# Designed miniproteins, single chains, continued (3), part 104

Each design is a single chain, and the fold is of that chain. pLDDT is the mean over its residues in the fold that is shown.

## One batch from the design tools (miniprotein)

Design m11841
Fold by ESMFold2-Fast:
Structure m11841 (fold): chain A 60 residues (1-60)
Amino acid sequence: SEELKKKAIEAAKKLAEHEAKVAGGDVEKAVKQAVEAVSTLSDEEQKKLIEAAKSAGVEP
């Protein structure tokens, strides 16, 4: 659904930003790549991405 896709995009952005900051990488580039990747994901893959972000402690 559109709601699921929106949550997956937000999760991908937060996870990519967090990982890039920890690794000392390019945050903007990492976020752009993550958003592009989410656009190709199925609903099931989007759910897995949201769970991965929660597991990483990115979301409260």
Scores: mean pLDDT 76

Design m11842
Fold by ESMFold2-Fast:
Structure m11842 (fold): chain A 80 residues (1-80)
Amino acid sequence: SEEEKIALLRQEFDRIVGELVLRYLRGEITVDQARAEALARAKELIDKYVSDPEIKEELLRRFQAELDAVAAGVRALRAS
C-alpha cells in the first residue's frame, strides 16, 4: 500500500539522517554539506520507489522541512 511504502521511505530517511549526523559529530562534514547530501539521497529514493508525482512532491516537501528544522537547531547551538 502507499502507507506501507511511505513508512518504508520514512525509515530510510531516518537512516540517512542518522548516518549524516554521526559524520557531522565526527567533524567530517558541515551542516550545509549534510543537508545537501540528505536531500540528494532522499530524492533518489523517492524517484526510485514512488511513481505518483503528487506523492513525490509531498514526501520531498516534508523531508525538506524536517531537514531545515534540524539544520536551524544545530546552527542555533553553534551561534552561542
Scores: mean pLDDT 80

Design m11843
Fold by ESMFold2-Fast:
Order: structure tokens, then C-alpha cells, then sequence
Structure m11843 (fold): chain A 72 residues (1-72)
């Protein structure tokens, strides 16, 4: 459906932004490994975008790791 396509596009956009932010954070050695794991999760969300619920779970976990990195 059109609504499903819009949700998939939103998931891809959020995953791509997450990858960009994670790569920027990898420049800081204190959070590098955490940021690498976040990038991997956002890449999984992008790969699984056709499975909306699975992609959303990868996005949430990636966002959680980025939030943890921001607290360090």
C-alpha cells in the first residue's frame, strides 16, 4: 500500500541518518566501538526495511546505542 511505502521510506531515511551520525561519532575513540555497533544496527534496519516491525526494532536499538554514546 501507499502508506506502507511511506513508512518504508521513513525507515530508510532514519537508518541513513543514523549511519551518518554513527560514523561521525566513530571519530571519538571513547565511543568508537559503541558507534560501530550502532552503524551496524542501522544498516540492518536499512536491509530489513520491507519488514517494518523488524526494521523498527533495529532502529530503536541503534538509537539507544547513540544515546548511550552521547552520555559518555
Amino acid sequence: SEREKQMQEKIRAMAEEGIRLARELQKDPRVRELAREAERLFQRALEEADDIEKAKEYLREGQRLLAEAAEL
Scores: mean pLDDT 86

Design m11844
Fold by ESMFold2-Fast:
Structure m11844 (fold): chain A 55 residues (1-55)
Amino acid sequence: SVQEQIDRLEAEIDRLTRGMREAVEAGDEERYRELYERMVTLVEERTRLQDELDA
């Protein structure tokens, strides 16, 4: 279902946000950039699915 897809994306976004925090603390700019870019893609996907659910 759309809701299950949103739930999965929320969990993945939470995981990536945690990883980004760890990367900042470690001074790992490359890992931060990678995780940030992936997070942006998932946030956009979540927004599209949320719009579908709310329609």
Scores: mean pLDDT 85

Design m11845
Fold by ESMFold2-Fast:
Formats: structure tokens, sequence, C-alpha cells
Structure m11845 (fold): chain A 79 residues (1-79)
């Protein structure tokens, strides 16, 4: 299951960057490959949130990345 391990490792690295507030072009590209589009408008909205809401948003997005990686792996198994 090296494909699952590699997908989860990659997802964990992206999730770690998101938890640190790092919305770099590289992170945004990785998100698009997982089917998650993070628009400039969403980033501006995020920056307008309170620190508590920003932390909640980052946690939710990080969990979504992990879930999307698992879903992508499961789709490959059923193709």
Amino acid sequence: EEELEELLKRAAEIAKKILNGEFTPDVRKELRELGIELTDEEIERFKALSPEEQARYRIALALSVIGAAIDKYLKKLKE
C-alpha cells in the first residue's frame, strides 16, 4: 500500500503547512490536485476572521485535505 502511504504523507505535509497558515502557491496547487480550490477571495475572507475563527478554518481545511487524499485513493481502488 505504498500509494496510500505516499498520499497520506503528502496530505500530512500539506495539512501541516495549512495549520501553520502557509497558503503558498505550492500549497494551493497541491489542494487543486486533491479537488480543493482555494480562491483569492476565500483567502481574503480568511484574513478578515478573528484569530479563533482563523484557527478553526485552518483545522477544518487540514482535515479536508486528509479526507480528500483518502477519497482519491479509494477511487483509484474502484476504477
Scores: mean pLDDT 78

Design m11846
Fold by ESMFold2-Fast:
Parts: sequence; structure tokens; C-alpha cells
Structure m11846 (fold): chain A 57 residues (1-57)
Amino acid sequence: SSSIKSHGAVQQSLMDGNSDEQARQNGIKAALDAGADPQTATQLSQQSLQSYHQNQS
């Protein structure tokens, strides 16, 4: 799903040492590539970034 792809892209980007903003952009791209519309992609990437910081996963 676009949600899983966005979350994975954000997590991987942060683990690679990228900034929060770069991770968010990578999450948007992953969600769009998975078929999400731009509004949904933006929401999913932001939620993924927030979830990562809350869980430290």
C-alpha cells in the first residue's frame, strides 16, 4: 500500500542520515509511486515522519 511504502521510505531515509525534510520528500515520492494522489502522499509522509520520531524505530 502507499502507506507502507511511504513509511518505509521515510524510515530508510532517516536511517541513511538524511534530514527530516529529505525523509518527508522521499516518503511523498514513494507514496506517489505506489499510486497515491499528491494530497494523500503528503499526509502519509508527514504521519510516517511523526510516527518514526514517536517510536524511534
Scores: mean pLDDT 79

Design m11847
Fold by ESMFold2-Fast:
Structure m11847 (fold): chain A 67 residues (1-67)
Amino acid sequence: MSPDELAGLKVLGDTLGEEMLDKGLSPEEALERAKERVLELGRRGELSEEGVQAGVDAAESSLRSLR
């Protein structure tokens, strides 16, 4: 796993913890929020394209497993 992919996954994980532990959201809602955060950081240039792709792919894979 590249450092850029790890950065995207870290943003996803940090956001999941925040949304689930601080706001009490379900895993599905927290994953949707975390995916949006990863995309927003990508749009702002705070995550590389590789980091955004890794975070989005992980979130989408987890969401498909829940559906």
Scores: mean pLDDT 80

Design m11848
Fold by ESMFold2-Fast:
Structure m11848 (fold): chain A 80 residues (1-80)
Amino acid sequence: TRQGALRLLEKFKEATKKNPKAVKILEEAKKELEENPEWSDDEVSQLLVQAVTKALSELPDEEADEAIDRVSEEMEREIG
């Protein structure tokens, strides 16, 4: 869902907050989602995957893995 995508972008932004390039990529993706309310769930999912992949590519592999683990833990905590 669009709300799920926005939530996930915010979680990755928090997880990558020490890298300003990654944060900027995720903030731009969030803005694109908010500016394009007509986008289908498929288009939203494509943007989400591309933005997260780009943001993680700005981090060293170890930091990217830590960000993924952190977001996964938060998702598990919130959905049980």
Scores: mean pLDDT 78

Design m11849
Fold by ESMFold2-Fast:
Structure m11849 (fold): chain A 61 residues (1-61)
Amino acid sequence: MKETIDKAEEETYKAALDAGLSDEEAKRLATTVRRAVEEGVDPEKAVEAGKKVAEIMSEES
């Protein structure tokens, strides 16, 4: 459902900002999660993977 995809993107974006990523990095990660959900990945799993990537990116920066 479109609402589920939009929520996954928004949740990932907010989590990335909370992790310390820049607005641009957070948007790129959120877009990646959105595309994964659109391609049939479970929204909850996609968001969790996105949060993990955000943590790794914030540690490396």
Scores: mean pLDDT 79

Design m11850
Fold by ESMFold2-Fast:
Structure m11850 (fold): chain A 80 residues (1-80)
Amino acid sequence: MSPEEVREGVRKAVEALRKRAEEAKNEEAKELLLRAAELAERAGELLVRAAEGDEEALREALELAAEAERLALEARELEE
């Protein structure tokens, strides 16, 4: 996977989270989705570096991505 392909995938994922935040009617869920988007964007920066050969960046990216997913799931539960 090229750094270019990683950047494209990350942009789509972050955009999807931000769109969900915009449509969220629950303020707490909206905040969680925005934080998830921020963490996903940070993970994306590290994933680009991992695609360039930085294996240490991959570990950090996976940890941030996991936390972003956890926050996104919590937001969906709050929206019911």
Scores: mean pLDDT 81

Design m11851
Fold by ESMFold2-Fast:
Structure m11851 (fold): chain A 70 residues (1-70)
Amino acid sequence: EEPIDKEEAKKQLEAMAEELIARGADPELAREAERLGKEAVELYESDPEKAEKLNEEAMKVLEEALRQAA
């Protein structure tokens, strides 16, 4: 399995946030989840413990954005 391409991962996070906003999610929450996810991607190789914590925070913000979209 190839290593995660950071640029591709960030692009996927951006697309996810845009899709949520298009479905009626709060843009602020969707963009916050994108920001936290992108920080986690940047730190994945240098600080995996911090990256894991940021991913957990991103998931919580994402769940809130999804609730607003529904």
Scores: mean pLDDT 78

Design m11852
Fold by ESMFold2-Fast:
Structure m11852 (fold): chain A 81 residues (1-81)
Amino acid sequence: HMIKEIGKNSSDKVRAKIIRLVKLVLENAPEEEIDRALQEFKDAVEKYGTEKAKELFNKMSDEEIRKDLQEVAEEVKKALE
């Protein structure tokens, strides 16, 4: 999962934005809230991400990021069952 690799190669500030996005996806939050959180994640990667994290992020489309987040959210949901 590319989103996990971005998190591993980034600061706690970037990881916090990933956790927020996963939580919003799990809660089936409104698209507008997810879009705002996604923009905050992009800003955090640019400001606090390593060169490796930025490289990985730049290879992903918004659609691929959302799909990867959905897969991570499903893993978290199964772990909580």
Scores: mean pLDDT 79

Design m11853
Fold by ESMFold2-Fast:
Structure m11853 (fold): chain A 65 residues (1-65)
Amino acid sequence: MEAFREEMREQARILLELGKKALEEGDLEKAELYFLVALLMAGVAGDEELKKEARKGLEEVEKKK
């Protein structure tokens, strides 16, 4: 169980970084997708800080639409 949660946490971190990169590049569709998947993975991992970061990313995507 713990190994699975750590894998989900690590995947969330990777997706969060990909989302930030896409957002910086102006690819709002990719950024939104990466942040949504990061939020899901962070939720499965039970990581509230990563969920918060993913939600902030989604808010930034919405502001740029």
Scores: mean pLDDT 83

Design m11854
Fold by ESMFold2-Fast:
Order: C-alpha cells, then structure tokens, then sequence
Structure m11854 (fold): chain A 83 residues (1-83)
C-alpha cells in the first residue's frame, strides 16, 4: 500500500511536469487516499482529508493544475508521516 501510494505520487508528479494536469490530480488524489489508510495520526488524517476535499473542489471548478499541486503536497505530507 505505501509502495503503491509512492508509485502513484511519482507518476502524478511526472504527469504534472508533462502538463497533464487532470490526470496528475486524479493520481495524486488516489495516492493521498492510499496514504491516509496507513497514517495513524488523527491530526494528520484530518489535514489530509481537508487537502483532498480542496483538491476535489478544484477539480470540479476545472482548476486541474491547482488540484494536482494541492493533492501532490497532501500525498507527500501524509507519506512522510506514514513511514
């Protein structure tokens, strides 16, 4: 699960660099959700939920680049605390 989340995050970063913002956001959100399953810190889980909801909101607004950036940052932070 952690390895899968890391692989999705790396692919999301690659897609963001390629300008594929919607696909980057979708993969980064998946990575963050997987990372949340292995995080035990309640405050970090709540922050992760907030960031994921923000990224999803940006997706509905068509702001895919911003959504990808928010979701990537959330996934990186969650994975750092999940070990």
Amino acid sequence: MMEEAKELLEKAKELLKEGKYKEAAELAIKAALLAMEIVEDKEMILRGIGAILRAIGLMFEGKYKEAAEVAIEAAEELLEYAE
Scores: mean pLDDT 83

Design m11855
Fold by ESMFold2-Fast:
Structure m11855 (fold): chain A 116 residues (1-116)
Amino acid sequence: MAENSEAVRLAERIAEEALRRAGVDPRLLGVGEGTTPARIERLLAANRATVTSEEELEVESEEQAIEALAEVLRRLPDLRRVFVLAEEEDGKIKMTVLLFRADGTAHILTLYLPKP
C-alpha cells in the first residue's frame, strides 16, 4: 500500500540522520516494510542473533525519533548491522529498529511517531 511506502521513506530518513549523528557507518543500514513478529524472527535468524534487550518509545516528532535512535546507537558499540522496519499502524508510524551486534546479540528499539 502507498501508506507503507511513505512510512518506509520516513523511517529511512530518520535512520540515516541518526546514524550520521552517532558516527555509525551508513553502509550498515537496511530498510524494509512491515513490523510483523514473523519478519522480525526471520531477520534475527538470518543474522544469527539473540535478542538480549528491547525498548519502546513514543515520540512527538521526527527530530525526537532521530535523537532517540542516535542515543541508542551511541550506547551500543560494535554494531554489525542496523535494520529498520516501518509501517503505518492506527494513524501512527511504527518503526522497529533491529540493532545487530558483533557478539551475536541484538537490541530492538520500537518507535511510535505521528504521521507528518
Scores: mean pLDDT 81

Design m11856
Fold by ESMFold2-Fast:
Structure m11856 (fold): chain A 84 residues (1-84)
Amino acid sequence: MEELKKEAEEFLEKAYELADTDPEAAELLEEAATLLLNATELDEETQKKVAELAREAARYALEGDLEKAQKLLDEAQELINKAQ
């Protein structure tokens, strides 16, 4: 719980730093942070899967692979939607 919130805050800080130079990557990091926060309302197994996908998405966004990042975020969102 606390760890996921901390990671979400770290993604938001990174997004804020990137907003002027890499706005698309910043937007994907904001999405990853939102998914981590939403995952805190779910069961532990779903939280773990969503967190793994969000972390990989953030990594790809930072590497400039925006298409892979978005696909991973879409997968994480689908898991959240199924768990609700």
Scores: mean pLDDT 82

Design m11857
Fold by ESMFold2-Fast:
Structure m11857 (fold): chain A 41 residues (1-41)
Amino acid sequence: MSITVLMMKGMASVYSAAGYGEQADENLKKLLETEEEIKKS
């Protein structure tokens, strides 16, 4: 797994715990989609 994705997932967990669950989930989805695009490129 990419270090960047792992770090961003960690940040999303912190945001979720802070009460930004929806924003954290959206950011995680965006990051996963971006990584897939980069991987395909």
Scores: mean pLDDT 68

Design m11858
Fold by ESMFold2-Fast:
Structure m11858 (fold): chain A 59 residues (1-59)
Amino acid sequence: SALAVDLLVREGGLSREEAEEVVRLIEEGRYDEAAKLLARHLGLSPERALAAAKALSTI
């Protein structure tokens, strides 16, 4: 969703292109790949990145 992209750009500091890739992976059900990108960009542990990806799926 557009809200998830805006949240990742504004609060996560991702570029729009990076945020759109994360959201696309979540929409495709590819939570593991989305979590890997979130871990890399936000410095999160794998467990926290996966939780973040799942939370973003609710927006």
Scores: mean pLDDT 83

Design m11859
Fold by ESMFold2-Fast:
Structure m11859 (fold): chain A 59 residues (1-59)
Amino acid sequence: MTAEEIDKLANEGRGKEAYEKLLKLSIEEIQKLLDEAKAKRLSAAATVAGEALKEKQRQ
């Protein structure tokens, strides 16, 4: 899954699907996607990845 795919899903109203897919990844993989989203200025992807990272760190 790429940051661009996450951004597209979120913009299509499928942010929950993107979020659930991210929760299956490791903290390291989610952090990498968040960093890519920030670098590419993909605000929707950054939001979804940031929320998934917080949830994984809470666990």
Scores: mean pLDDT 84

Design m11860
Fold by ESMFold2-Fast:
Structure m11860 (fold): chain A 71 residues (1-71)
Amino acid sequence: MEEAVEKLIEAIRAAADAGLLPVERAVGLILRALGALLDGDKEELVRVAEEARRLAGEAAEEAAEAVKEAA
C-alpha cells in the first residue's frame, strides 16, 4: 500500500508539472492520500486514486490501478 501511494503521489506531481492538473489541486490530492494512508483509510485512498485518474487521465492510470490492487 505505501509503495502504491508513493507511485500515485509521483504520478500526481508529474501530471501537475506537465500542466495536466493545477498545482493547487495536486497538493490537495497529495495531502488527502497521505492522510488516508496514515489513517489506514483504504476507501479514501481508492477515491483519491480515481479522482487523480479522472483529472490526469492516462498519466495517473497505472498508479491509480496499483492503489486499487493494493487496497
Scores: mean pLDDT 82

Design m11862
Fold by ESMFold2-Fast:
Structure m11862 (fold): chain A 56 residues (1-56)
Amino acid sequence: YLSEEEQAILDSFPSETQRRVFLAEHLIRQGRYDEALALAPPSQRARIEALIASVP
């Protein structure tokens, strides 16, 4: 579900937390909110929920 370019960006993140946030934001852009919430690390869950709530 990631392009080769998106996968390269993901692999460039040194932190698992940063990779999970990137994937969650990507899933939100695709309308896959439940999967985005499942991937969200606990420290970033409120941010991901706010992003979902802001989607028209």
Scores: mean pLDDT 74

Design m11863
Fold by ESMFold2-Fast:
Structure m11863 (fold): chain A 64 residues (1-64)
Amino acid sequence: SEEETVKNLAIDMIDFDYTLDPEKVVAMARGGHAAAGRTLSDEELERIRKIVEEANKLAEEMKK
């Protein structure tokens, strides 16, 4: 589920003490899929952005 993806990413961010730039992750996902001959929809790219943003927020809350 998306909730599990967000939680797992947030835990990884805490374990390795990093955050991700949602715009950079979206750009990398777009480029990687294009290189494989696939095009991600705008909806899939927006979903990726939201997952990264929510994981960043959850990681900050969990660090308290």
Scores: mean pLDDT 78

Design m11864
Fold by ESMFold2-Fast:
Structure m11864 (fold): chain A 65 residues (1-65)
Amino acid sequence: MLDKEIAEGLIRIIGSVLGVDVEIREEGDTLVVTISGKDKKANEEAAKLIKKAGENLGVKVEVKF
């Protein structure tokens, strides 16, 4: 549970730093992250960093646009 909370916190920080909107939904053992924003490059960079954060914490993350 704590690792999911840390992952969610990091995902929100990544969204804030890159100026993209992130919506996080917990589905079982997976965090589903919906990214929305006007800048395609920022959205792609956020997706990469969010996936890496999940991988590093051993938390399953699914990214949607």
Scores: mean pLDDT 81

Design m11865
Fold by ESMFold2-Fast:
Structure m11865 (fold): chain A 72 residues (1-72)
Amino acid sequence: GLKELQEKLKEAARKILEMLKAGVPREELERVNEELLKELEPLVEEVKDEKPSEEIVAEGRAFTAELEAEYA
């Protein structure tokens, strides 16, 4: 469901950001990003017509604020 997609998106975002901070080569980043997109595709298809709950929206906003605080 949307909650599972949100958790996987948060995990993926953290992974990519940590790789960027570590100075991983662009080719490695592109490969990992492609793998993550393929992994997320079934979840996106499952939930594409679903509306996020207030809880999911609140968690998304909190995660965005957390990332902004780390990279501001």
Scores: mean pLDDT 74

Design m11866
Fold by ESMFold2-Fast:
Structure m11866 (fold): chain A 90 residues (1-90)
Amino acid sequence: MEKAKKLYAEGVNALFAGKYEEAIKKFEEAIKLSPEDSEIRVQALTNLGKAYFELEEYEKAIEYYEKALKIDPNNELAKKNLEEAKKKLA
């Protein structure tokens, strides 16, 4: 829905501005409002993982990338980001 897409866009803007805590809050709200829009949910989960990755919270980043892949197993961005986060813990 429109509100979920707006929150997702605000989260993306915060993420690229380096405002990772703000990005996390926006993506969490987008996820809560988009159970019927699996595409927005996958995108929000993937970018929520990216925000945690930038905060060096690699275990949380992995959790959110895996949640995105559970919905869309072929999401190439989530797969690449998951591999990168796992390498940080190895």
Scores: mean pLDDT 85

Design m11868
Fold by ESMFold2-Fast:
Structure m11868 (fold): chain A 86 residues (1-86)
Amino acid sequence: SMEKARELTEEARRALEEGDLEKAAEYAEKALELDPNNKEAQAILGAAYLVLGEYGKADKYFKKALSLGMSAEEVSALVRRALAAA
């Protein structure tokens, strides 16, 4: 459900802020299985892959988040939080 996708996105954000990149990617991916157009989940997955050194995957997910209406500033904020927790 869309509500479950939101819950998973919130868990992904928490994991990213805690520095648990594997869990952040897992929850964000599950959220996207339920809601492929969830811009926050796309950006969280991008940030997790960026910190893991998976630059090509990160770029793909960031571009999708931006195309769905997320601002560059919002994406940058998530990236800064992910890097600070790493």
Scores: mean pLDDT 87

Design m11869
Fold by ESMFold2-Fast:
Structure m11869 (fold): chain A 76 residues (1-76)
Amino acid sequence: SEEEQRLVLESAAEALEKTSDPEEARKLAEKLAKERGLSEEYAKMAGDMAYLVVKRAKSRDELLAAAEALRRAAEG
């Protein structure tokens, strides 16, 4: 649903704001998604998203810009 997609994006964004390590971002995004009430499937989606964004980011500023973009996408 749109609500579940929104919570996936918010969870990934929050992880990106807290760590610059791909594996820690995955783990944190999964934890945050589960805390938001998402299933294991959606939690894995949030984790995979955070991992890929961190892997591709070339700087902390780029990472924070990506987090902001995900938060805006979550707002609709």
Scores: mean pLDDT 88

Design m11870
Fold by ESMFold2-Fast:
Structure m11870 (fold): chain A 63 residues (1-63)
Amino acid sequence: MDDKALAEQALKALEEGKNEEAIRLLNELGDRGIPLASEAAYYVHLGKLEEAKKLIKEALEKL
């Protein structure tokens, strides 16, 4: 699975209210060297979902 596909799946998980799944996918992206994904996971953990979605979209535009 490429980094873009992981980011798209994380965004969809957030849209479906699957926050735990989204955090898992975003942490996997962070481990692959995408720092915006790690930051997005942190915002999901804080319940700041709109800020997390913005960061995921920024990562997608750069992938």
Scores: mean pLDDT 82

Design m11871
Fold by ESMFold2-Fast:
Structure m11871 (fold): chain A 71 residues (1-71)
Amino acid sequence: MEMRWDHPDVQAAREAIARAKEEAKSLNEFEREVLIGVLEVYFASLIAVEEDPVVRATLRALMDEALAELA
């Protein structure tokens, strides 16, 4: 199964992750936990409305990677 890294929604999600990682550098532990929660809700909502199963799988992979990096 090939991931759809070129899809606009995936690219937007990558940009959101990049911004979140940059913001996380200046946040305290509590603020970082809030940011992680916001990202979880964002990805869950995006995955729920996505019709393409390959794009959904790509978004899940991005979410897993982002949450691991921000933890």
Scores: mean pLDDT 79

Design m11872
Fold by ESMFold2-Fast:
Structure m11872 (fold): chain A 56 residues (1-56)
Amino acid sequence: SPELREEIRRLILEEASLTLKYLSAILKGDKVKAEELHKRAEEVAKRTEELLQKLR
């Protein structure tokens, strides 16, 4: 559906944003913040995969 496709697009952009913030935290030496951002990116990726499976 068009709605499902748009939601997937939003989640992909959110994951990309979190990954950039993760890299910034790594460069600043903030290991705790980097780990939190990495886990959040993984959660978004999992949600994206669940929605993609609905297209099978």
Scores: mean pLDDT 84

Design m11873
Fold by ESMFold2-Fast:
Structure m11873 (fold): chain A 71 residues (1-71)
Amino acid sequence: GVPRPVDLVIKAPADTNGEKNTGGASVTLPLTREEALRALEELRRAAAAEPDEGNRQALLQAAEQLERFLA
């Protein structure tokens, strides 16, 4: 049979207004705490060196996500 189109229901994580799962399923292997802390430092350093506000904000948000992941 010919597969019929089905709506791929990928729900973006509903904004719970509770800064919980805001999306960004970056599913990577469980890294060690030390590696996560190093990555966090790199993100903060990159943000400090980033001249564009948009890119800087994205880097800071990534750092915040990583901090939450480590919590």
Scores: mean pLDDT 63

Design m11874
Fold by ESMFold2-Fast:
Structure m11874 (fold): chain A 97 residues (1-97)
Amino acid sequence: MEEKEKKARELLYQAYRHLSEGKYDEAIKLFEEALKLMDPDSPLYVEALILLGQAYLAKGDYDKAIEAFEKAREASKDDPVLQKVIDAQLELARSYK
């Protein structure tokens, strides 16, 4: 539904802004709200999961970051370029443990 996608994009933008300001808990909440409005097959869904993983990584919650990146990888199985980017994030998150 177009209105759900518009709201999801709005929430992603706000979440990204909070992330850039170091407000990780607020960013995480907004990414989770955005994910609820998106189709799991949407490219925006994968983007939201990657950014959620980034927020957890920045917060130092490596286990939650790995979970988010693994979900993003599963959702992007038909996009080998995106999977390569996600795999790099997974290795980075694992290296910080």
Scores: mean pLDDT 83

Design m11875
Fold by ESMFold2-Fast:
Structure m11875 (fold): chain A 89 residues (1-89)
Amino acid sequence: NPLLDALSPEAQRLVAQTRQEITDIMFSNEDIEEAVRRSLALVDETRARLLALHADDAEQRAIIDAIVEELRRYIEELAEQRRRALENA
């Protein structure tokens, strides 16, 4: 991911950990709405931590905003996949 590669190793690890935790939440929770809510809260916490690491760099802040939007879209995609699976069951 070229956006992720532009961040510090600490920030890259945080994003990778957040993405894994989102996956775990989305597939471990039976309630899709609760899983989405918890995953979005995690993304908000991750955004705050990323901004704390890179607050003084406007280009890095723009990259963080793009990564946060990618994480939110990832949650939406997983939620849609789960809803589709329930319709086809």
Scores: mean pLDDT 82

Design m11877
Fold by ESMFold2-Fast:
Structure m11877 (fold): chain A 65 residues (1-65)
Amino acid sequence: GSKEKLRELINRLIALKLRKIGLELDLEKAKEAGDEEKAKKLEEEIEKIEKEIEKIEEEIEKLEA
């Protein structure tokens, strides 16, 4: 049911947010090291994760409405 689907989406959202935090820490380290190529790749990965988070948050909102 909707409640089970909501739990699955919340669990996925938590996992993606934790992954994003890890990537943001790696990005800070890459910027401090002056590794512009690595920083750019990490920024692109963070952008992809942010879009996935937005989609899941929209699905959660629809199930809670």
Scores: mean pLDDT 86

Design m11878
Fold by ESMFold2-Fast:
Structure m11878 (fold): chain A 80 residues (1-80)
Amino acid sequence: SKREEAMKLGIEGERLIEEKKYEEAAEKFAKAGDLYEEIGDYRLAAIAYFAAGMSYLKAGKKEEAEKYLAKARELYEKAE
């Protein structure tokens, strides 16, 4: 299912953070966020996009970080 795929991507992202592969981790978290958003789980989508944004920030990718942090904030407000 899409939920299982999103969960797997989140786990892969966390492993990549431990390996200090921040940009690759951000890509995994962003894809997880896309899948959660597609199934209407806006809370988990916001959490995944926040993780993507923070990972891009650690990778020195400020523009990508700002984009995903903005997405996370928008979806967090939508989930309330």
Scores: mean pLDDT 89

